# Designed miniproteins, single chains, continued (4): the designs that were tried, part 44

Each design is a single chain, and the fold is of that chain. pLDDT is the mean over its residues in the fold that is shown.

## One batch from the design tools (miniprotein)

Design m13601
Fold by ESMFold2-Fast:
Structure m13601 (fold): chain A 65 residues (1-65)
Amino acid sequence: MEDIEKARKALEEGNYDEAVKYAQEAIKKDPNNPEAYRLLARAYLKRGDVKKAIEAGQKATELLS
């Protein structure tokens, strides 16, 4: 199971700490993957880390521009 799929599944299951972990692992393997940053932003939002969520979401948008 790829790290992106693991992050998405963890997010769906409400395991937000695992979702952050797997999204970060995906970013380590491909730092230009906007999907990994999008998942990271969603996981941070669910954890209440609003500032980190905004930063990750902005990074995803920058990579798509």
Scores: mean pLDDT 82

Design m13602
Fold by ESMFold2-Fast:
Structure m13602 (fold): chain A 70 residues (1-70)
Amino acid sequence: SALAERLERLGVRLAIRHDTPEVRARLAEVGRALRAGDYLRAAELLRQTAIEFGDEETAAEAERLVEEAR
């Protein structure tokens, strides 16, 4: 799925930019949501994580993916 690929790439981007145990834990939850086919949950988790770390660019992309997953 193109949506799943975009969500995975956004998670990788967050991991590269914010390599912390907290981000890694959130990305593990994103991975579980993606494997379950819950793309809305994956997108929302990515959006919340980006906001918490002040990554406005990634948060904006994640917000677009939340709308696409609805």
Scores: mean pLDDT 84

Design m13604
Fold by ESMFold2-Fast:
Structure m13604 (fold): chain A 73 residues (1-73)
Amino acid sequence: MEFSEEELRELFKKYDKDGDGTLSAEELGELLRSLGRNYSDEMVKAMLKAYDKDGDGTLDFDEFVELFKGVVS
């Protein structure tokens, strides 16, 4: 893996500007762009929707790790 769990946690915290332990689609998109990922805003929204079990439009840390591991290599 390119990123350890500690690195993913630090990255998550960096982009979680509300501090409530969740990422919005916009924050996730900014995070992925900072890593040079070629995902469109449409793909980012679709990925978030697929992993968002609560339907709140946000990802908690566990869902973020699953998304990153499964979709972002």
Scores: mean pLDDT 74

Design m13605
Fold by ESMFold2-Fast:
Structure m13605 (fold): chain A 81 residues (1-81)
Amino acid sequence: LVEEALEELDKAGVLAALELSGEVAERIQQLIREAIEALKKGDLETAIKKLEEALRLAQEAGSPRLVELLERAIRLVKEAQ
């Protein structure tokens, strides 16, 4: 579950860099990095909060593929709780 979430987050980070630009891309990538660090430390609650903020920004930016990857990652992290 955590390993699967990390794989989806790696894909989400790459996709954000490819499909988005400027401050929103940088913020989403920062939130994904912070979520990955939280997952590695076992802080699932912090990881979920960071990913939900990234999801909100992805929805506002209009990237359906990124939204789907982030929703999948959030689901996997919640199942790991």
Scores: mean pLDDT 82

Design m13606
Fold by ESMFold2-Fast:
Structure m13606 (fold): chain A 63 residues (1-63)
Amino acid sequence: SRLERIYEGLKAAVESGDPVVLAAARHELQKLSEEELEKLIELAEKDGDYKLAEFIREVLKEQ
């Protein structure tokens, strides 16, 4: 699905730790709805990726 592709891209971005890649990932997350962001957080938590979940929560908090 579209969200699954976004999720895989976000996981790679957070794993990279590259500030430019992280900034681009934040920008893409800002285009998503609150419902889509919450679904991505749930996927990250289920996957045990708490760092990714927190990264997405920071974007959600800014909305």
Scores: mean pLDDT 84

Design m13607
Fold by ESMFold2-Fast:
Structure m13607 (fold): chain A 80 residues (1-80)
Amino acid sequence: MSEEELKEKIKEAKKLYEEGLRLYKEGKYDEAIEKLNEAEKLAEEVANSPEASEELKREALELSIEIAVEILKIAVDRVF
């Protein structure tokens, strides 16, 4: 993929992350987790792309970590 296409994937991942957080606030936990998993997949694709700049890989990795933490928080809140 081109750097431009990878930047668009990160933009999409951020939108899915925001949608996941909105769904969580609405009490739609399963739908929230699904959207966050979709965001995580896109972030991981960019972080692992040899065509991504080091700056974009870092942004993707930071986003991936943030999404993973949020998924864990939602999972804990849903159980307890």
Scores: mean pLDDT 84

Design m13608
Fold by ESMFold2-Fast:
Structure m13608 (fold): chain A 75 residues (1-75)
Amino acid sequence: ALGLDAAGQAIFDRLQALAAKHGRTITPDTPLTDVFAFLGEVFGVELPADVPDIPLREALKDPEFGARLLRLEAA
């Protein structure tokens, strides 16, 4: 277990499913900058300048990460 709550696990599962749909793999150790670069390619948006360079599993412990992902998906 990654020490995530149910919300963090759900965000991770969503990201893995999205990556698989596009023929890519995202792991808990994927850098957050790489995750956002992937999302930027998929959704055609610019990478946010304030994305921290941390592993995805650390970002998933922050509820704000889920909010940022939803904003990016809506763009």
Scores: mean pLDDT 71

Design m13609
Fold by ESMFold2-Fast:
Structure m13609 (fold): chain A 101 residues (1-101)
Amino acid sequence: DPERLERLEQLLREGLEKLFGPEMAEMIMRLQQRMRELALSTGPGDIEKLRQGYIELIRELEKEGLIEKELADELIEKIEAGEYGPLDILSEVLAWAEKNK
């Protein structure tokens, strides 16, 4: 249900804004949305396509100034090594966000 998903995304954004501020909330919402789009567009067993999508997402966040180059490079290295899935990526970004409050 697209309308229900949009409502839930709006509520999540408002909650994140109260907790981390609007800039960080927007970053987390964009990350979640793109991860969902990648999962929906990637067929079962197409791990390499999903991995490349995550790498591209991290590079875009770096280019927009939402994460530092050092963090982006570390995340990409771990993704390429097969050490990081989507929850691992989100966890690292959130940990970085808390340190840079």
Scores: mean pLDDT 71

Design m13610
Fold by ESMFold2-Fast:
Structure m13610 (fold): chain A 66 residues (1-66)
Amino acid sequence: MVDEETYIKNAKSGFESAAKINLESALTGVEVAIRRAKEENAPQRVIDALQEKKKEIEKEIEEKKK
């Protein structure tokens, strides 16, 4: 089974790449991932990592706002 560290690393990397292409799509993607993680009773560490990535994307969107 994939360990939590590998999952968190891959998820963060994936959303980082998505954000580089389209921030709004990346935000939607991370919100869906958070909902699924909560529904599947994923470890709190995984949920926290996704929440932090969501905040990072939101901050970047805000910074690009005029």
Scores: mean pLDDT 75

Design m13611
Fold by ESMFold2-Fast:
Structure m13611 (fold): chain A 57 residues (1-57)
Amino acid sequence: GEEVVAVEDVPVDSPAVPAFKKGDKLTVLKRYPDGMVEVETEKGKVGLVGEDLLEPA
């Protein structure tokens, strides 16, 4: 999958949105046309985040 890096902290820990920190590496599983991205954290948690929170690794 595509590797991306978080550009800021996401402290929200919910079933839909995984918590991560700025600089964390994430794997892109799917991109949606509304600007949402399904990502997997280094801990294996999957969820949706806005593409504006991510940059290429």
Scores: mean pLDDT 75

Design m13612
Fold by ESMFold2-Fast:
Structure m13612 (fold): chain A 74 residues (1-74)
Amino acid sequence: SMEEDEQLRRMVEEAGRLIARVREQLRAQGASEAEIEAKVEEMRLILQQQVNHMLETGTPAEEAIAQFEAQVAA
């Protein structure tokens, strides 16, 4: 449905912005490219898990984004 497609797109777009911001912040803090890519890969895996969860359960983007942010911060 259009609502499901919108929720999924919102999740992917918001996660992408957060990943880009984290990459920039780590680089500014002097992290190596290897450390940055390791963190980005971790975030991409968490994003994939959240997207799969949304597809299986119909979880709204707002809730999935909050869960993604919490998992990234852990």
Scores: mean pLDDT 86

Design m13613
Fold by ESMFold2-Fast:
Structure m13613 (fold): chain A 56 residues (1-56)
Amino acid sequence: AAKERTAEALSERYGVDKEKVLKLLEAGNYAELAKLTGLSVESVRANLEAAKRAVA
């Protein structure tokens, strides 16, 4: 699903733990994700939207 693909992509690209990223995505904690990856909250949301399009 989109959250799983987003977690995998962010984990691979930014060297963060996939399970941790997935938990934060499931919780809707985009602020903590942004802090962890160094991205803005809007960039995290954009990654989710891109993943939704990719899994269609």
Scores: mean pLDDT 75

Design m13614
Fold by ESMFold2-Fast:
Structure m13614 (fold): chain A 71 residues (1-71)
Amino acid sequence: SEIKELAKALIDAVEKGDGQAAQDNLQRMVDLGASEEQVLEELEKFKKEGYGSKSALDGAIQYTRDYFARH
């Protein structure tokens, strides 16, 4: 799914410290109709699969929560 690929790209952007890419990937998920809960569910799936570093995953989860708290 496109949302799964964008969630993966969000984790990759956070790992690289690319704040613009992180914002762009999360905004694209929102534009596709993803809720906070749906984005967080995809990130938790990647965490269970062992994709990405703990730091990148925790950062992506926090970035998602912060984004939805401001919008």
Scores: mean pLDDT 88

Design m13615
Fold by ESMFold2-Fast:
Structure m13615 (fold): chain A 100 residues (1-100)
Amino acid sequence: MEEEIEELKKKAEEGDADAAYQLGVLYMRQRKFEEAVKWFEKAIELDPTNVDAHLLLGLAYYELGKFEEALKWFEKAVEIDPTNKLAKYLAERAKKEIEK
């Protein structure tokens, strides 16, 4: 795990968008949501068309209780891929949490 994280960090710092995305996924699995946010933001900076990075950034914010930020990123995922039913569902769910 730690060796994998260090190798992915090096690749992400060298501009590998997939390495940044994979780091975010690893931190999500560890429930380290603040670290996941950092690496998904880097993945989107390197590849703004990565729908999954936008979805998982939204989910990381959702887990942190930051529902307005989560909604923003889910809506951005829908803009990139309007056929993504999961992104639409998660946006509606985040909106309901804000309205509670």
Scores: mean pLDDT 86

Design m13616
Fold by ESMFold2-Fast:
Structure m13616 (fold): chain A 103 residues (1-103)
Amino acid sequence: SVADYLLSNLTKDQALIAALLAGDPEAVKRIAEEAGLSEWQVYLLKGRAYHILGDYEKAVEYYEKAIKIKPTPEAYRNLGIAYRKLGEVEKAEEYFKKADELA
């Protein structure tokens, strides 16, 4: 399967992002299950995939879903970068501060 191919050639995070970028929901589901990814990790990687695609509004949505389950410095930093891309400078600085406070 596409999932088996990606998991044999990429890290689990890279495999999930590749499946998301390909728009393959069955591969996304299988990779998340086989790699043992938590719901918050799947949301974080969805945010990263949308960021790569330039869909910063969707990236923000998924980073916020990840943070709601488990706040991490990485998720806050990525959220800050996405808000900066949207021109939301004040929100970006607030989230960078939250990332630093958790690190």
Scores: mean pLDDT 87

Design m13617
Fold by ESMFold2-Fast:
Structure m13617 (fold): chain A 61 residues (1-61)
Amino acid sequence: AVAEALAAIDAMVKHALARDSKGAKQAYEKFQDALAKLDPETAAELRKLRDEKLTEVGEQL
């Protein structure tokens, strides 16, 4: 569901800020699994949101 994908994005951001590469990878895998259950258009919007959030994290680091 969309909520699962959003939770995975939040987890990826938190693990990236903590420099936890293993946790970030696990969050990314959960994100991919959530996207596989969604329509392609919704999945594309969530991928864009992920990219925007990770870019913001990169600017803060």
Scores: mean pLDDT 78

Design m13618
Fold by ESMFold2-Fast:
Structure m13618 (fold): chain A 80 residues (1-80)
Amino acid sequence: GALEEAERLLEEARALLKEAEKTGDKAAVEKAIEKAKKALEAALEALKTAKTKEELLKAIALIFDAIGLILEAEKLLEKL
């Protein structure tokens, strides 16, 4: 589902960002931003399709996590 997809994409984006911080690989930062943006889209879809309060709160948390990761990755990209 959209919630699981958002979580997977966020984990992949975090891994790419961590690698980029270690290696200085600009392409890895750009891929992290791309995956985090896709995670945001999936989290927004999860929000729209949420059937329970728990799903709603999880989707909201993933939205904020995705936005935070995008901002962090873009700041790193400016320094590379």
Scores: mean pLDDT 88

Design m13619
Fold by ESMFold2-Fast:
Structure m13619 (fold): chain A 76 residues (1-76)
Amino acid sequence: SMMEQRKKASELIAQAVVEKGGRLSEEDVERLKKELLEKVPGLSEKEVETMVEHYKELGERDPELALEQARAELER
């Protein structure tokens, strides 16, 4: 289902955010977008971009909050 695909994408992004300490570099963003398009083919490119850019922007402003949100996502 679309909800299951979105959850899988959120978990993959959350794992990367935790591994990178809340801050995603431009290289991390590009690699994540590629991985999501390969592993979650039911999501559009726009949805993938929106989800990854959310954590990139959050990590730039508040990496501790980005880590907190990512950890919360992984506990679901």
Scores: mean pLDDT 83

Design m13620
Fold by ESMFold2-Fast:
Structure m13620 (fold): chain A 81 residues (1-81)
Amino acid sequence: VEAVRRARELVEEAFKNKDKPYAASLSTAAALLIVAYVEDNPDIPNKEEILQLTVEVIRALDAGDYEKALELLDKIEEIAS
């Protein structure tokens, strides 16, 4: 699942640079990649669960909880595979 892997890379980069202004842009890009992935693949099994987990990723990123966001992304990758 390339989109989820790329989103994870962006969140990891944001976590390493959490005090930099561009960290928020990286987090936004990660969320948009997952949303686009789900929209482009409407027949994905567990689509509803992936969308719920995506909302939780966005909430974690908004709260600055990068560790939780990474855990949620790992779960999305597992169920999307």
Scores: mean pLDDT 77

Design m13621
Fold by ESMFold2-Fast:
Structure m13621 (fold): chain A 78 residues (1-78)
Amino acid sequence: SELIKKADEAIELAKELDDPELQGELYESAGKLYEKAGDYKKAIEAYKKAVEAYKKAEGMEEKIERLEKKIEELEKKL
């Protein structure tokens, strides 16, 4: 799947960055791509990585809360 390939590329790019906010955005984008591909397990893993990155950025409480709720919703589909 092209969606999965793009998501994997976003994950690898995020690992190379030294900017927690931008890392969070890339992990979140990967999560959305995995979700669209129907890979809920990988989507959850990517969203959890986004949450951890946003926590390091500080001031991202609203994004963290939104992603944590999305993770809970996706976990119910497993």
Scores: mean pLDDT 88

Design m13622
Fold by ESMFold2-Fast:
Structure m13622 (fold): chain A 65 residues (1-65)
Amino acid sequence: DLEERRKRAIEALIKAGLSEEEAERVVEAMLNGASDEEVLALLTRSLGPVRARAALAELKRVLGL
């Protein structure tokens, strides 16, 4: 179920330190086909480069990408 995966992805990003609004923006970007590089850039602004890489890997697993 896409809605369940979307909800889990948003929750994971909030736990990582993003606001709900930031988390929703990142997840929507990924679901709309944003590249790994584009998503990593968004995550790096909020989390820094090391945590951003970890968050991207987790998002891919949760969303099945």
Scores: mean pLDDT 83

Design m13623
Fold by ESMFold2-Fast:
Structure m13623 (fold): chain A 68 residues (1-68)
Amino acid sequence: SDLIKALETAIAYIKELSKTASPEEQALLEEAVRLYEEAKRAIEAGDYETGRRLKEQAGRLVEEVLRR
């Protein structure tokens, strides 16, 4: 599905960011990946509300890193 593909793309992007990130940034990005993986599992199980919430939480962590 488009939602799963978008989450997988986000996870791949975060893994690339992690290669040049500080230890503090890596911790935030690792948590974001965990939340995106949980969102993917929730969506695959048909729990779109939980998937959306977890995706939003992960996105906030990524934005925190991108702001420096």
Scores: mean pLDDT 86

Design m13624
Fold by ESMFold2-Fast:
Structure m13624 (fold): chain A 83 residues (1-83)
Amino acid sequence: SEVEKKLEEAEKYILERKFEEALELLEEILNNHSQEIKENPELFRRLGSLLAMLERAREEGVLSEEQIKRLDELIEKYEKLKE
């Protein structure tokens, strides 16, 4: 699916430390494809894993203050999908 390809692309951006591009893709996924993520346990799990990788980047101190804010907004939206 398109969502699977975007999640794979976001993972590559995170691994390459292209956090801006990763955040943009994850924001697009949650804003436009949240229903598909909610209904597909594998996609939900993969999104959670990518957010965990970005939380590690935050702990390493490599994210800007703006990127940290965007990550917190993504985590909040992700947690809402569990409800």
Scores: mean pLDDT 88

Design m13625
Fold by ESMFold2-Fast:
Structure m13625 (fold): chain A 55 residues (1-55)
Amino acid sequence: MERRKKLIELSNKFGEEARKVVEEAKKQGLTPEEIDRRLRELMRKFYEEKEKLLS
């Protein structure tokens, strides 16, 4: 079940990237709405990578 390990690693990477996005956005003085938009883009990339692993 190689896909399981890759999925766990992808989830961990996503969590780290999300944390960095929030930290950088707050440092830039972005609004919560703008932070939400950036996180939604990151989620889209996560789902695309997950789909790749499942195909």
Scores: mean pLDDT 78

Design m13626
Fold by ESMFold2-Fast:
Structure m13626 (fold): chain A 80 residues (1-80)
Amino acid sequence: GEVEELLKKAEELLKEGKYKEAAELAFEAARLALRESETLEAILSAIGGLLRGIGYELDGKYREAAEAAIEGARRALELS
């Protein structure tokens, strides 16, 4: 699905050290996962990843931002 494709691209960008671009795609994946979430647990996982990611992004920590959003999106996908 689209969430899995965005997550794969974000992880590839992380491996390349392109942290800001990885964070942007990871946020897109988490937002899409949130829209596709059907359970409260999936919704909370996507929101939690997005909020932690935004916090890291505000501190200029794009690697941690990407990792947080990826984790939230993956957890939401597993729980949907």
Scores: mean pLDDT 87

Design m13628
Fold by ESMFold2-Fast:
Structure m13628 (fold): chain A 58 residues (1-58)
Amino acid sequence: SELVEKARKLLEEASKIDDVDETIQKVNEALELAKQSGDEEEFERLEREATRIVIDKL
């Protein structure tokens, strides 16, 4: 899915950002796209990745 691919790229970008607030914004955008894809398995996987990215910066 193109939406899942976009979501993955946003999470990769988020992982490289130093600012926590900007990271959270990109993570939320990625999860919104993943949710719209309708792929429940990929959404769950991306949600776990997003959580790890945010925790790593706290």
Scores: mean pLDDT 83

Design m13629
Fold by ESMFold2-Fast:
Structure m13629 (fold): chain A 63 residues (1-63)
Amino acid sequence: SKKEEIIKAGVEAAREALTEKGLSPRGAQIVGMLKARELDPNVTAEVLKEVMDEAERIAKELA
């Protein structure tokens, strides 16, 4: 679904921020959220929360 594609893109942007750009976990969450909003300006708070929660999970796994 389009919702799943947006979440995936946001999470991939957050992963790149962590692994390629060396951003903090919070910085990666913000990057993921901004990517989701770029793809869909009407993106819901639920989708943004899923992106942020997944970005935090990835950051913890990489630590």
Scores: mean pLDDT 86

Design m13630
Fold by ESMFold2-Fast:
Structure m13630 (fold): chain A 70 residues (1-70)
Amino acid sequence: LTVVGQDGSKKELTVTADTTVGEIAQALDPSLVAPRILLEVNGKSRLLEPSTTIAEAGVKEGDTVHVYGP
């Protein structure tokens, strides 16, 4: 899974269905403290709770996701 931050930083992550969007955001930026995270997958944006899982977010292996933070 390729994760892209607002600053254009890219990180390859191994994730499972149980991996949360909060864990992905913190892997990209460990200082991120956000009540909700804006996640964009293949042009679709959703504001998600950090506890939302990858499976619930509709993310698949090989997808590119953008994390916009708080």
Scores: mean pLDDT 71

Design m13631
Fold by ESMFold2-Fast:
Structure m13631 (fold): chain A 80 residues (1-80)
Amino acid sequence: SKIEEAIKLLEKAKEAVKEGDLETALKYIEEAAELIGEGLDLETAQKIADLLLKARQAIKEGDLEKALEYIEKAIEILKK
């Protein structure tokens, strides 16, 4: 499913953040966000979009711990 693919992309984004490959992490987050917009109810989609926006901003600011936290929260919501 598109949701399972989005979870896989976000797990890859977490790994990229841990490896310091921030460009690859941002790419995976963007790809996951595109898939999420088509498969979820509006409230859940908006919540995940907010978390992924915060994750991208944290990466850009160099706050990798916050980036990982936001990505993990998005994954947990998608696994419900």
Scores: mean pLDDT 84

Design m13632
Fold by ESMFold2-Fast:
Structure m13632 (fold): chain A 72 residues (1-72)
Amino acid sequence: LLEEAKRLLEEAERKKEEGERLIEEGRELLANAKTVEELTRGIGLILRGIGLIVEAELLEEKAKELIEEALK
């Protein structure tokens, strides 16, 4: 349980870092967008980044549950 929780936390951290990077890239692209295609791509990157951050938060919650169960 604790070992599984540690793995989930490590995965969550990686997803959060990746998501934050995608959001930054998307925002930079939106700031410099000159075409509808560039605007759409920027929005797509931001949405993908948000999705990864949400996944990371779900993994963190699951890790918390496993830690609480292991400490019973």
Scores: mean pLDDT 84

Design m13633
Fold by ESMFold2-Fast:
Structure m13633 (fold): chain A 82 residues (1-82)
Amino acid sequence: SERVGLLFLVLLIAVESTLWLLERSPSMPRELQERDLRSAEELLEEARRLLEEHPEAATPKAVERLEEAERRLRALREELAA
């Protein structure tokens, strides 16, 4: 489904862009970092649900990118908790 693939890609790019910004902006206020991280978590969860509902869209590359984003998100969460 064309629309599902596009929505997944948009959500994933939004997550990846947010994570990239957070990883390269350590001087950002903690409140803004936590807000952006929470937004990325919500978008990532929606992207995961799309792949679960549409297994045909779950290509190896899509799954790999999703898993990488999840690992990066966890690393940033741990950094903010420390």
Scores: mean pLDDT 82

Design m13634
Fold by ESMFold2-Fast:
Structure m13634 (fold): chain A 99 residues (1-99)
Amino acid sequence: HMEKVREAIQKAREAIENGDLEKAVEYMKEAVRLASEVLDTSKDPQTALEILREVLEAAAEVYRAIVEKEGDFSPLAIDAAVNLLAAATLYVVAENRLK
């Protein structure tokens, strides 16, 4: 699952570089979904936290890029913000599981 998360992040970043903002949001949504599965199935909490941090950083990058091009209240910016909030929530849950 971690490999698939990283692939989705890479595709989201490539989509931003190519100006395919809609695809970037779709790939980021998939990365968040896969990251949720990693959190639920991972036997190593440290590795799960590391992947969730990568997803959070990528979601923030995609959100920033979309806001810069489309504005902060565009439909794509709202979708990107939802992905960012979901990624942040998963990261906090993973951190709390290490306590």
Scores: mean pLDDT 83

Design m13635
Fold by ESMFold2-Fast:
Structure m13635 (fold): chain A 66 residues (1-66)
Amino acid sequence: SELRKKLLELIGEILRLIGEIFDLERELKRAEEEGDKEKAEELREKIRELEKKREELMKELKSLPD
């Protein structure tokens, strides 16, 4: 089924993005603790970009028929 294939691909991409966001949030916490403001700003921007991409994929997932 093409729908099942799309579902699995979207889930896979969403899971990869969640993992990347989690890793970046961990690095952000470290950068903030170390007082590295420049790195913290860079990491916040990356997290924001990945969160938007995740949100777009989640919308696509929710639009799939049952």
Scores: mean pLDDT 86

Design m13636
Fold by ESMFold2-Fast:
Order: C-alpha cells, then sequence, then structure tokens
Structure m13636 (fold): chain A 65 residues (1-65)
C-alpha cells in the first residue's frame, strides 16, 4: 500500500539524474529508466532511487544503452 505522493516523489528523484537519462516510464508498480551512459554519480543516484522505489512497493529496472 502506497500513496500517489510516494510515486510522485520517486519520479521527482529520478529526474535528478541529469544528462544521463534517455527515458523514464512508470507502469503500475514498475518503474523503468533508460540511460545513455552510466558513471559513479549515476550509479549512486540510481541506488538511492531504487531504495526509495522498494520502500514504496515499486520495482525499479534500469537499462543502459
Amino acid sequence: SVSSLSAAAILAASLSIRGAVKSIKITGKKIHITLERVDADTERELQAIKDLAAKAGYELTVEVL
């Protein structure tokens, strides 16, 4: 059980990854992020977003081009 505000917070956090995000898609309880490149900063940000998603009951998947 999660509120709509939790989903919005996760989406807002995802937008903090600048210059590396190609797309973000949310479908039900699943969040899919597509990245053009990955580096240490992107990895740390993704880990934070993944943790937030898990706490809110969402599944986060990441794809790197």
Scores: mean pLDDT 69

Design m13637
Fold by ESMFold2-Fast:
Structure m13637 (fold): chain A 78 residues (1-78)
Amino acid sequence: SAEELLEKAEELLLKAEEALREGKYEEAAKLAEEAKRLAMEALRLSETLEEILRAIGLTLRAIGLLIEAGLKLGKKPK
């Protein structure tokens, strides 16, 4: 269960990064929020140190993308 959530979080983070590169900041933020949610849920279900560290890493990465997308959304799109 934790493993499945971690894999889904990673896939959503890749999509969020792609959306951010394409200037789709609202889509990137939405994908990053969902990835953060799944990573935090995986952290709660984690039974191994590897799963815990991976979940923390994905959560921090999602927060970073949310901050970047938020900063871009705070500026008028070109």
Scores: mean pLDDT 82

Design m13638
Fold by ESMFold2-Fast:
Structure m13638 (fold): chain A 66 residues (1-66)
Amino acid sequence: SSVESLKAVQKYIEMLKSENELAAALAASALVEIGDERAVVPLKEILEKGNAHQKKAASYALKELG
C-alpha cells in the first residue's frame, strides 16, 4: 500500500543517515528497489547536508530513481 511504501522510504532514509557506510549503501539500494518518488526530496537533502558516504549513497539512489 502507499502507507507501507512511505514507511519503508522513511525507514531507509533514516538508515542512510547512519554513521555506518554499509548500512547507508544498503539503504540506498532498498530505496531504488522501492522506486517511490517520495524518497527524492529527502535524498536531495542528504546530498547537500550529509557526510561523504551518505552523499555517495544518496547520489547513487537519485541517479537510479531519475
Scores: mean pLDDT 84

